# Designed miniproteins, single chains, continued (4), part 77

Each design is a single chain, and the fold is of that chain. pLDDT is the mean over its residues in the fold that is shown.

## One batch from the design tools (miniprotein)

Design m14652
Fold by ESMFold2-Fast:
Structure m14652 (fold): chain A 110 residues (1-110)
Amino acid sequence: STAEEIAAITAILDELEADPRAAILRRDPSEELRLPDAHRLVPNPVTLADIRAAVAAGEITTFDEFRELLEQMYDNVLFVLPGDHPAVPQAQAVYEEATKKLNEAEKKLG
């Protein structure tokens, strides 16, 4: 049900926001490189705050919608940061863990 999906999404999002490894996901990754706005590689980056706002506004109600935003957020990190940046493996670990939890929640509710 939609209410159970929203509850599961909210729980995963709460865990992501509390995870210190997710620090890079809380801001535009261009800020990590201290790039001026004119040099930003992604004009509209998806952050954890953006996902929280979308869930609160009722714009995200399904696991698929949440999965798409998690993927966009992680892709923004990979697009902006060099592959050897220390935040990349941290972002990968939390993204993979969140995706696993989301898949487990979907399986239990399906």
Scores: mean pLDDT 83

Design m14653
Fold by ESMFold2-Fast:
Structure m14653 (fold): chain A 92 residues (1-92)
Amino acid sequence: SASEAAKARLIEAVVEWYRAQGAPEEVIAALRAGDGVAANLALLGRILGKPVEEVEAMAEEEVLAALPPEAREQLRAFARRLEELVAELRAA
């Protein structure tokens, strides 16, 4: 129960950050369902203008090469924020 509550709190903190970045409801729904992979694929699909199935089939290097510099910086900012939130949760 305590572990489940902590996980739910982390998911909601991530959802709040995604909403602040203007993430669409489909990405928010995936995050709340606990599917970070689906949320990440949906975000990348939106940025690249590709369906999720096509993005899933791409190699990591292909995805990175196709991302505009602004999108790469936004993803780096998200990764940093996620690390901060995880550290805060561990300290609580």
Scores: mean pLDDT 71

Design m14654
Fold by ESMFold2-Fast:
Structure m14654 (fold): chain A 120 residues (1-120)
Amino acid sequence: SFEEMLKKAEEYIKKGNLEEAVRTLVLLALSLPNPLDRRIALQAVLYSIIKLGELLDVFVSLLKNPSPVVQRIIELSKEIAKQVTEEQEEPLLQLVLDVLKREGSEEELNWAQDFINSFR
């Protein structure tokens, strides 16, 4: 269930296991039935890795009434952003791409790669 995946991600964050937290949130995002919700959730996770919380906050301020699951993914992404070190950034970005290659669509993989490259 979405609630079980959110609880699992939160526990990984509490343990400082950012790799499994990011993996869980990406898999959860890909499980969302609405394509816009999937894109918003994936973007929040990517912002948590690439940018400081200020850019994630700006992104969230532009959203109109995100669903409760998407709101929880955003909250957990903000917690991940507080813990990500410079050395973890590239490995976590590669992890997102690896999960999208295995479990996501070609469109989602291509979008995420382009998004990441826009900040390189």
Scores: mean pLDDT 85

Design m14655
Fold by ESMFold2-Fast:
Structure m14655 (fold): chain A 65 residues (1-65)
Amino acid sequence: MSSEEAREKAIAGVRKTGTRAAAGAAAQDVIHYGTGEEKEAGERALRTALEGGSAEEALKQLEEG
């Protein structure tokens, strides 16, 4: 899977479900397949999900990578 495909699927999944768990899973995929800023965005989103932040905040961080 390309970094772009992983990111698009992740963002779509979070938008569909709106859950923190989905945001955390999506962030892990972006970290695994992403490069540079994409990976950093994924790491920030994962941290937000783990620290009790909102799914919306995590989604925004994924979109900014």
Scores: mean pLDDT 75

Design m14656
Fold by ESMFold2-Fast:
Structure m14656 (fold): chain A 85 residues (1-85)
Amino acid sequence: MKEAEEARKRLQDLVNELIKDIENGKVSEEKVQEAIDAARKYAELLGKERGSEENARKLGEQVAEDFRKAIEKMIKEYEEKKKLS
């Protein structure tokens, strides 16, 4: 439980920083990757607490991929908004 709580906190901090960077027109691939890795780790820890190591691994990978797509979409939407304004 402590490890999952720490992973959640790290993910939240990274997401907040990434949102600010996007709003300021500054995006770092390194920060994006760190946020994706944090999301994967958090999902894996949650899956392990729910009793399946195989499901934890699958959940981690799925969450990481979904999170990556969500970030890419936010970046593209921000760029499109800048073009129109």
Scores: mean pLDDT 77

Design m14657
Fold by ESMFold2-Fast:
Structure m14657 (fold): chain A 76 residues (1-76)
Amino acid sequence: APTPEQEAEARRLGEEAVKKYNEAIKAFKQGKYDEAIKLLNESKELFDRALRLLGGDGGAFSPEQEKILKEAKEKL
């Protein structure tokens, strides 16, 4: 089982991941597709790190995240 310290760190990483995801959506809406891609990748890395601390595997992007990433890459 994860330690209290690992659970606290996972929570912190998850909060940072959500913040980066929201920044990515904002950048995408502003037509900043390169920034949106960067922020989406940073958000996923943070979520994957949080999941590993909790004894899980790193996940794939959600279908919505995949759609945004694909559209941003196509417009870049």
Scores: mean pLDDT 75

Design m14658
Fold by ESMFold2-Fast:
Structure m14658 (fold): chain A 104 residues (1-104)
Amino acid sequence: MKAEEYFEKAREIAETEIEDEELKKTVLRLIEAIKESIEASLTEDQQTRLELAERLTKELSEDAEKYEEALKDPKYKEPLEKIEKELEKALLVVVSEKHKKKLE
């Protein structure tokens, strides 16, 4: 599977299994920010990659607190864990593709 397919699955889980509208929006923003962070890791310019990572870390701090609070609710724990697993699979695909593509 391609990394984009795993990001799509994560979004589908958030859309279908999270009933709370505000939490759903927060989780969807976190998925997008994680995707941007993973894509930034593929940037050849190390300085640009570091600057993007620092910005995303600061912007995610508020949303991360809401996510951690949601993980304490048994109602949301299962769908959030499923989302994390799909995002981990996306990261592994991206890292694997980068290694293969860099080897000329």
Scores: mean pLDDT 69

Design m14659
Fold by ESMFold2-Fast:
Structure m14659 (fold): chain A 81 residues (1-81)
Amino acid sequence: KGLELFLQGKYEEAVKAFEEEIKTATGDDLASYYVMLARAYLELGEYEKAIEWAKKALDASTNPVVRAAAEYIIEEAEKKL
C-alpha cells in the first residue's frame, strides 16, 4: 500500500506505509523499500533523510537497478543542499 500512496502524491502517508513494510522485508525487497523511502523524502524536501535512506539501499543490495536508483536520489538531493 505504500506504493499506492506514493503514486497518489501522499508522500507522508507513503513513508509511514513503507516503514511498516520494511519490518517484514528482506534482501532486495528491503533495499527497494529503502529506495522508495529515500524517493518519498526527496519529494517532501527532506534532502538529508533522502541521502541517508539511499545510502542504506546501497549497503543492502548489489542489484544494479536498486543501486542506480539510490545513486540518482543522492545526486538530486545533494544538488538541493
Scores: mean pLDDT 84

Design m14660
Fold by ESMFold2-Fast:
Structure m14660 (fold): chain A 65 residues (1-65)
Amino acid sequence: GEAAARAAGEAAQARGGSEAGGRSVADSLLKMGGTDAQMRAGAEAARRAPSGSAAGAYVANHAGA
């Protein structure tokens, strides 16, 4: 749930994204209603994203699948 979405947002920030970018990633995961497993997969995808700006797209694609 919320903790996993927040972790995904923090992972996006860790890749050079802004605090606002991280919040946007977390909010998107929560709105998609993903399971904790999907949100954790999204967080892992965000860590592997090419850049902070791309992290949100990676998270959305993997968590919303």
Scores: mean pLDDT 59

Design m14661
Fold by ESMFold2-Fast:
Structure m14661 (fold): chain A 95 residues (1-95)
Amino acid sequence: SAEELFAEALEAIHEGRLEEAARLVERLIEENPDDIEALTQAAAIAAEGLRRLGYKEEAEKIYKEAVEAYQANDVEKAREIAREALERLRRALAE
């Protein structure tokens, strides 16, 4: 379920397993493509990963955009933000 994937991703972030967190974020997006809560949670996990890697300003921007999409009930925008956040996290992990 989305709730179980989110809990596992949050634990992975807390334990510094950022590559595993990125894989769980991908599953949150792919398995829940129309669930705005799951998509915004996926974006938030990716943003927290970026924050922990030192990209604080990028993380804050993602949080803000995800919250705005959630409040607007804009599923397409939430999905876009989540996918872009995941791609950015993956790039940061490869650096």
Scores: mean pLDDT 89

Design m14662
Fold by ESMFold2-Fast:
Structure m14662 (fold): chain A 76 residues (1-76)
Amino acid sequence: SPEVEELIEEIVRTLKELVPLVKKRLKNPDAVSDEELEKIRELARRILELTRELARLLGDPSIAEEAERFVAQVLA
C-alpha cells in the first residue's frame, strides 16, 4: 500500500532526526539545550502518531505498544 510505504518512510526520516539528539542527551544531559529538549519531545510525539496510524492500517496493535514504550523511555 502506498499509504503504508509513505508512513514507513516518514517514521524512518523522523528517527534519523531523533536518534542523534537522544544519543547527545544520554552522553551529556548538560550539553542539551532547551530547544533540543523540545525537539526531542516533538519528534518522539510524531513517532508515536505515525506508528499508531501504521498499527491501525496493518491491524497490529503491538506496533503502537512498542512505540509507546520507546517514547516513554525517550521522554523520561
Scores: mean pLDDT 87

Design m14663
Fold by ESMFold2-Fast:
Structure m14663 (fold): chain A 85 residues (1-85)
Amino acid sequence: ANELIRKLNDMAIMFAKQSLAYNKAGKTEIAQKLSQMAGQLNQIRRDLARGRITPEEALKQARAIAKEASAVNPDLAKQILELLS
């Protein structure tokens, strides 16, 4: 349980850092999308920690976010999927 919560937190931090990097590069639309995904990962982490969702549901939702992220940043998506392995 604690391992997946830690991984979700690490993923949210990665998305937030990439959002900041894209914003500094003037790519505001991509930055906003990555910031939104970071927020979604933090929500999944909170719901998992509170027992509102199962670890299986948390993994499914996190993988869906990684797949969506692959359209804007394939390297980030790969890192997230490796973290979930």
Scores: mean pLDDT 84

Design m14664
Fold by ESMFold2-Fast:
Structure m14664 (fold): chain A 71 residues (1-71)
Amino acid sequence: SMETEKLLKELEKKVEEAIKRFPDDSELIDQLNRMLELARERYERGELTPEEVRSLIDQVDRVIKDVEERK
């Protein structure tokens, strides 16, 4: 759906911003890239829902905050 596509683009942007902000955090980069890859694969299959993308966005926000707290 158009809503799922917009949310997926928001997720992609958040992942790109996080990677640019923490370029030396290989564990974070691998985790975020894997999440995005799986979301894209499910979107191509028509299996990804707006609710699932919102959950992934929330998960990315939590992971970023955890990294920020460690510096």
Scores: mean pLDDT 84

Design m14665
Fold by ESMFold2-Fast:
Structure m14665 (fold): chain A 89 residues (1-89)
Amino acid sequence: SLLERLEAGGIFAVPSLEEAQRLADALGKPLLRFGEEYDGSAILLLHEKDFDKVKHLLPYVRGPLLVVTSNEEIIKEIEKITGRKVYVL
């Protein structure tokens, strides 16, 4: 069910890059750094350290996004910017 939500374009907060990679591998898709050009075939990866640099691009996210963060304020800000639920793992 979590993988189905991610595949459908869901946004997930994960505690580590290792967990992000595990989820991407389970779907057979590459991780691509958020903020770079992509063809829509990848799972986008946003580390909390890059949040302030790329948050202006969040309203344009349509595909699956994995956010490496345990910061509740970052999670709430992403939900506010995107208008979408962020699922916390």
Scores: mean pLDDT 81

Design m14666
Fold by ESMFold2-Fast:
Structure m14666 (fold): chain A 69 residues (1-69)
Amino acid sequence: MDEDIEYSRLVQEAYDLLRRGVSPEEVIRRLQKRGVSKRTAEEIVRMAEDILRKREAGEPGGSGRRVVA
């Protein structure tokens, strides 16, 4: 068993590809070549995109606050 381990590995691979600028569509295609169904690949890519966005964007929550003098 260990779908969790399989998912973790695939998410890491998808994350790395997305981080390199590979499109989600291309990542899905690549995952399918590894025997992953399109549905599962889409879920993995979505998860990887969420991780990438959070890490790359970092939600700059401190400096952008509005100020009125």
Scores: mean pLDDT 70

Design m14667
Fold by ESMFold2-Fast:
Structure m14667 (fold): chain A 73 residues (1-73)
Amino acid sequence: GGFEEGARGGYELAREAERLGAREAAKLFHQASDLFEEAARLARQGRSDEANRLAAEGGKLYREGKELYEKAK
């Protein structure tokens, strides 16, 4: 599902950011991915409203991390 894909992508970007020494970007990607994993869990339980709220927060952190990551390349 989309949330699980978001979590996987964020964890991959966190590893790449760590390799580049972009520690703040790595932290933001890791936090975003944790929220996407929790959103996926809640969605599987039928708790779609809660899942969507966590995914929205994860998306904000992901965007912030992406801006920092692009500056580190």
Scores: mean pLDDT 86

Design m14668
Fold by ESMFold2-Fast:
Structure m14668 (fold): chain A 62 residues (1-62)
Amino acid sequence: MKVTIELTSDEPEALSAAVKEALEALKAGHEVTVLNKAPRTVHVEIAERELREAGAEVVRVE
């Protein structure tokens, strides 16, 4: 199944929660797509990298 996760905040707690949710979904065998709607910050870039390294598709929404 496909799971879509939206990043709308650059708040570290929200980013950490999104990364955890994506990792759990990937471990369960789902296809994960992350829609990045958050501001361009270092914390968001780190989260994008962690998500891509885990196997999620990360799409920046402009």
Scores: mean pLDDT 79

Design m14669
Fold by ESMFold2-Fast:
Structure m14669 (fold): chain A 110 residues (1-110)
Amino acid sequence: SHMKKKLEEEIKEGLKLIVVGVLRSEVKNLLLKEGIDEETAERIAKEIGDLVLKYYEAKDKKEQEKYEKEIEKILEELREKYKVSEETIEEIKEKIKEALKILELIDKEA
């Protein structure tokens, strides 16, 4: 029982890392299509992925709101500094919502 629960927790953590990795790849590809250089696109995609996981794993609403604001700040920087289209910003938001839904499903599954 204890060993089985530990294995289930390790599998869930591994699946969450895969979800974040997919999100990171999708965001990077969207930023590359907007003409952002590979190093900047990778850095921003990683930061978004890390913040989405932190948002999902937040211990309380205040911590969750902190990470949500940090994500919003990155999206504002993409719009203002990098001139990313509103269409691409909305697609990034949709990819984040999809990732959060999959993370929730992972925690729901035995």
Scores: mean pLDDT 88

Design m14670
Fold by ESMFold2-Fast:
Structure m14670 (fold): chain A 79 residues (1-79)
Amino acid sequence: MEEQLKLLEELKEILEFAREAVERYPESERVREGLELVERGVKLLLAPNQSGEVRRKGLELVRRGMRLIEEEVRRAEAE
């Protein structure tokens, strides 16, 4: 349970960051797609009776969503 609790706290911070990114860049469809991927990944990670495979898939979705948001934020700053 300790690792699950730590993960839950990290997921909350990630969700807050993704939500703020959507508010800061409301015109960016990529940031919105990133948020959707993060929410999907979080849903998998919080699913009851999750397997290690489901956990890995959830983590991958969260990473992909966060990468998409970060790349778009960097692009917006460069333009």
Scores: mean pLDDT 78

Design m14671
Fold by ESMFold2-Fast:
Formats: C-alpha cells, sequence, structure tokens
Structure m14671 (fold): chain A 92 residues (1-92)
C-alpha cells in the first residue's frame, strides 16, 4: 500500500496528532473499546515523537508489543493522509 515516496514523508507534530485521531477512530470502528482505542493512539503518539519519517514510524510500531504489522501499516497510512489534510487546510 505505501510507496517509497510515502515512506519518506516527514512526521510533523500536526500530522501526528491528526493521524492519532484517525487511528483511534479506526480502532473504535473495528470494535475496540474507548479505553483500548485510547491506548492505541497513545502508543502511536509516543512512537511518532521518536520517528523522523513515515517509514521509520511504521518499522518502530511493528516492534512495539501489542502492535501488529497490519496496525503499523495502517497507522503509517494515517500519517500520509493527515499530511494531505494539513496541506489542504494551509491553502484555505
Amino acid sequence: MLTDEELAVPVTPEAAELAAGIFRGIKLAEGYSQEEADKYAETFLEVAKTAKTVGELRDRLMKKEGIGPEDAELAAAAVVLANHIVELERQF
């Protein structure tokens, strides 16, 4: 799903916060409780603070206990989407 160009995208604080919200919403839609979804978002944000690129974020999330490779890929894709939303908002 993610291209080499998407994996090279920087993780900004604004995109990370928006992506955490998207990831939390996806976990709620998958049937997780609010408390479980909040923990997924918190784990994502802690890793995002240490990652410079979307690819680095994905790889670090895959190594976190309780985060599988599918969830890591999904969280990384949420950052790519969040960056597009942030850039669109800056144009208006």
Scores: mean pLDDT 81

Design m14672
Fold by ESMFold2-Fast:
Structure m14672 (fold): chain A 71 residues (1-71)
Amino acid sequence: SEERLKKMAEIASTFSPAQRAELVAGLRALAEELEAQGITDEELMRQRVEDVVMAHLKKYDPETAKALEES
């Protein structure tokens, strides 16, 4: 939904440069893992990206992560 996209953008804007760099590093590691495993399925790749983003949110903003899982 548009509301969810706006909320995700607001969350991203609250991250420190260090926290954003950590997320980027995590996504880069995921990209290398997916390439090594030969995964080209777009739905599976999207799910794995969401898992990495959600893990990062749970680490730095667990309350917001929980709210996103419950919505």
Scores: mean pLDDT 74

Design m14673
Fold by ESMFold2-Fast:
Structure m14673 (fold): chain A 83 residues (1-83)
Amino acid sequence: SLEEKARKLTEEQAALIATLPEEEIQALIAEARATGAAALSGPEELRRRYAELAVEALEALAAGDLEKATELLVELGRLVEEA
């Protein structure tokens, strides 16, 4: 299921982020914001929404909010299915 995949991905990404210094995590968030929708293909509105959700998911992972990160990853998966 999409929820099961999102949970597994959240756990894997949270474990990876836990190995990084805070400065590296903040740099990744800043780079994701700066890159935004420009690195993505497809309709502009979907690219923008995907980029916004991806940044929010990364911020939630960095904050240790695994429930919010999982919810955001489910929403990202739904957007990919709509594209």
Scores: mean pLDDT 73

Design m14674
Fold by ESMFold2-Fast:
Structure m14674 (fold): chain A 61 residues (1-61)
Amino acid sequence: SDEEILASFEKLLEDLAKKSPSAEEFRRWAEQLIAYLRSEGVPEALVERIEAIAEEILRKL
């Protein structure tokens, strides 16, 4: 389900944030992930929700 996919990406992004040396590096990683998902044909509505999760995590860094 979309909710299970979103929960998985939230966990992945939180783990990436913990391993990131800076907020800027996390942003670059997140931007690369979003670009990859779009290139693979993931629906834009789902990509936008994943992007929102990354932005929320970035705000807390």
Scores: mean pLDDT 82

Design m14675
Fold by ESMFold2-Fast:
Structure m14675 (fold): chain A 89 residues (1-89)
Amino acid sequence: SLEELRKKAREEIKKVVDQARADLVAIGMPEEFADRVAQEILKAFELPLEEAKKRLGEIVRRVYKEGTPEAFDAVAAAAQKALGLKEKV
């Protein structure tokens, strides 16, 4: 069913975001920063696909300004992977 596919996509997106949060902490970002970014990404994926894309672009741009290059790379990769998962449903 479509509902089952959406549930599986949400579970996989959460795994991607949880991994990105762990990666941010591992590279030395503050836990509060990692938690905020992870929460913002999860909230973005509650939106329809096109709105999610726009919100993720805003989040990635903020990480570029406030984080390190490694933090930017981790968040950009996670956002791209999670968008691919959302597009499947």
Scores: mean pLDDT 85

Design m14676
Fold by ESMFold2-Fast:
Formats: sequence, structure tokens, C-alpha cells
Structure m14676 (fold): chain A 75 residues (1-75)
Amino acid sequence: MLAAVRAAVAAAVAGLAATAEVSETEDGFRIVITGPSAAEVSAATARVMEALEPLGLRVRSVRMTDTRAVIEASP
């Protein structure tokens, strides 16, 4: 599952001025998005959330600043 989540997240942020890091947590996955502005971070966050749905993952929380978003997702 982790490899599939990493591949989906990488594809979702491809072409955006944002990077994403996926880590496994006790409850599921944490995805950290970093970008140069709120616009890029918001766009990357939306695409990542869309990419998680086909994998059977539900977004539990999203925390966002101008340069960073943290998404917690679980089955």
C-alpha cells in the first residue's frame, strides 16, 4: 500500500511547483505537501485528496499554511 500511495501522490503533484512526502502512521498515512505559495499548496492538496479516493483512503484531517499542508488519511 505505501508504494501505491507514494506513486499516486507523486503523479498528483507532477507539473506543480510543490513537493509531497508520504509517511506511514499508526492510523494510515501522513502526506506533507510543501510549496512556494498558498496557491501551489492548495492546488497540490486538492489533487492529492482526489488521488487518495481510488485507493480506498479517506481524508481524516487537513492542516494548511501558506507553504505547507499536512493530510492525514486512513482506510
Scores: mean pLDDT 83

Design m14677
Fold by ESMFold2-Fast:
Structure m14677 (fold): chain A 92 residues (1-92)
Amino acid sequence: MTLEEALELAREIAAKHPEVAEGVEKALAEGEKDPSKRDYYLAKALGLAARAAFEDPELQEVGIKLAEAAKELLARYSEKYKKELEEKKKAE
């Protein structure tokens, strides 16, 4: 699944689950405000959609795919943040 496909799927899930829709939209908006944290906020949006999908018996497989996409984004953000933190400490 591409990131674009995962985001479209997350928006479709959010449209059917008003309880997570606000959280998803807020996370996506925050990612646009701070590009350095975009992967983190994208992962947060996908994770919220995955949680809603797991509460729906018909969307279990969709939830798994969204959770996997969120995990990949968090891993990317974690590695980037760790590298920037260590580089900053060594530059001093």
Scores: mean pLDDT 78

Design m14678
Fold by ESMFold2-Fast:
Structure m14678 (fold): chain A 85 residues (1-85)
Amino acid sequence: VTLSREEFLALVERMRREGVISPEVADLMKAAIERREGPLSLEEALLIVENAVHSALLAGLLSEEEARRMLEAASRAVREEFARA
């Protein structure tokens, strides 16, 4: 099972609107997708989430507690989207 780039971008925007991820993390995830071609596996989508959250944490945009909560919530949302695909 894979998500198209458009489906993943729609998921990123939904997570941003619902407050699951910060606007900065959403921008990092969108940038990662722009550098890729083709559909995403679950493992690739989860890696994009993890890398975006960790990048924001290292840049001082998130506390360790915010990063942990965001990673948990965003990873859950990604897994749920793949379960429906």
Scores: mean pLDDT 86

Design m14679
Fold by ESMFold2-Fast:
Structure m14679 (fold): chain A 106 residues (1-106)
Amino acid sequence: MTLYIQRLRRLQAEMLAQLDAAKSREEAIAIARRYTTQVLSLVRFLALSEEDPEKREQLLKLREDFADEVLQIIRDLEAGKISLEEFKKRLADLFTRLIQEVEKIL
């Protein structure tokens, strides 16, 4: 359990460092997609390793909700509804919330 949380936090830290360096919307979206894919895979493996069926379903639903929220933030940036700075902030907050919710389920 602890190892998965450490891996999620490491992915978040790496993503935040790359986002801080990103100068364009295209770079920020590419970073978001890259780290979202890795996080979704990690949460899926965690869910499949969970012996409690209720906790497994909670992790899978959390994974789906997170994926949908990331896609919406990307769409808002592509549509010019939010700034690059707001995109970076919302993505950081979303990753923090995901990690906190995973820790609560475990």
Scores: mean pLDDT 87

Design m14680
Fold by ESMFold2-Fast:
Structure m14680 (fold): chain A 114 residues (1-114)
Amino acid sequence: SKKEEILEHLKKLKEALLANDIKAALEELNKIRELLNLPKAYAESVEEILKQLAWIVMEVNNLSVEELENLLKEYGIKEKIEEISSDEEIKLFTLFAASMLTGLSKEEVEKRLF
C-alpha cells in the first residue's frame, strides 16, 4: 500500500540520516515526496532534510508552524528543527513523521521502523 511504501522510505531515510549520507537521505525524501504527489526537493545537510520532512508533515496534515511545534513537544522532540542534532532525536523525529504521514500510532510505527 502507499502507507507501507512511505514507511519503507522513512526507514531508509532514517538510516541514511544516521549515517550522515545526505545524497541517500535526499533520494529517500524525494521518493516520499513522489508518493505524496509533491515536486522534488533539494537539500545539502541533515538540518535541511529534516526541515523538508517537517514541511511535508505540515502540508499533508494542514498544520501551521505553531501546531507542528506543539505536536513535536507532545512527542518529546525539540520544537525547533534546527536544534535536532543527536541520533536519538533524529530517530524520534522520523517516528513522529511516520505516525503523522500514515495515521498509525507511535507504537505501530516503532514496530515498522525498528
Scores: mean pLDDT 86

Design m14681
Fold by ESMFold2-Fast:
Parts: structure tokens; sequence; C-alpha cells
Structure m14681 (fold): chain A 66 residues (1-66)
């Protein structure tokens, strides 16, 4: 999977996050990320602040998007 394909899948999965602040932080992090490591940090940081429900919703959406 290319970096661009990974970012697209993650942006699609982010739409499943109900908390606006968490979703916004993830999307902003993905837009600014230029490497796979930066993408990983953006995802981890957002998910750390997410509720269990949002984490599950994101995980399910990401599995479907990949």
Amino acid sequence: MSIDQLKQALRQAASAISNEQVRQELLQGLDQARTKDEIRRAVMQALLKASDEDRLAFSEALEKAI
C-alpha cells in the first residue's frame, strides 16, 4: 500500500469517529504527515484521546477501507 493509499483509507476511517476534536486532530495529523512514521504517530495520538466506541468504529471502518 502506498502512503497516499494509506492516507486515503485512514481519512475514510476517520469519518467514523463521532468525537469532532479527535476526528479533527487525526485529519490534521494525516494532512501534515509526510512519512509512514508520521502517519503512525498521528493515528496513535488521536486514538489515545478517543473513546472505546470511537476506537472500535475507526478500526471497523479502516478494515473495510483497506
Scores: mean pLDDT 83

Design m14682
Fold by ESMFold2-Fast:
Structure m14682 (fold): chain A 85 residues (1-85)
Amino acid sequence: EERDRRLAEEIVRLYEAATPEAGDKMAKIAEKPENLRAVELAMERLGDQAGADTARRAIENPEEEKELRKSIAGYLRLDVERRLA
């Protein structure tokens, strides 16, 4: 719980930094299944309900987890790129 909360705070900071390096770090965090709860919490704090729902679905559905993790990681990377454009 405390680990996930701290990691969620780090993800929020990386998201707000809006740099390509931050985008890569967020994507790497999201690619690890043990970090999905932290990703869900971070998305909730950022007001991204769709992102939070996707992370929660990945946690609850092991057979879909890999594709959902890739989707989240790709979204985080692309969102940073879009904000820099």
Scores: mean pLDDT 72

Design m14683
Fold by ESMFold2-Fast:
Structure m14683 (fold): chain A 83 residues (1-83)
Amino acid sequence: MVAEKVAKVLRLQHALAVAAGVPTALSAEELEKAIAAIKEKVEANEAKFSEEEKKEIEELEKLAEELSKLSVEELRALAAAAE
């Protein structure tokens, strides 16, 4: 489901920001509330996504799934390399 893939990407982005020591506007609880609201809107509009948009989301989900297996120290190393 597109909504679940979007949720994984958003959780990864927040985890990378936290690991990098970047100030985040959202706590973990507020992030989950935001993800729930986004998932509801994505599910309501799933049929409106193009095939290209769905493929892009799938590629991001695969990256998020691979990165979610990393420790906080490994995530910090990746975030530092990106900055």
Scores: mean pLDDT 67

Design m14684
Fold by ESMFold2-Fast:
Structure m14684 (fold): chain A 62 residues (1-62)
Amino acid sequence: SLVTAPELSDEEIRKRAEELMASDSPVARATARHVLQALDAGEDPRVINTGLLAAEEAARRA
């Protein structure tokens, strides 16, 4: 449950991004790939979380 915090853990972000890599939306897949790359590079959690939300929104619009 993520009710306690607006931010996701690295493990949760990775799982969600991996799910989005299977999306029918090419935009969602590309954005999710960037999220995984940023996570691996140790980028700011806020930036990573924003990217994940953008990928999720792209998948929903498709």
Scores: mean pLDDT 76

Design m14685
Fold by ESMFold2-Fast:
Structure m14685 (fold): chain A 80 residues (1-80)
Amino acid sequence: MLKEGEELREQGEKALKEKNYEEAGKLYHKAGEHYYKSREFDKAVEAYEKAIEAYRKANPDSAQLKATEAALERARKELA
């Protein structure tokens, strides 16, 4: 059965396809946090990048966007 991070990523992908950008951003961010916690940093980076894409379409000046960009940088450092 799918791990929680993958389930959240799939829900985010569905929301993104439906142009529900704010919800897609939240779901992808949660997926990224789950992958980060599981030390799957490559998947965390991918999920956070999708969350950033969604949040930029919803509101480019949001606090959620800035928080997700910080989370992305943290995950990228783990890959180095």
Scores: mean pLDDT 83

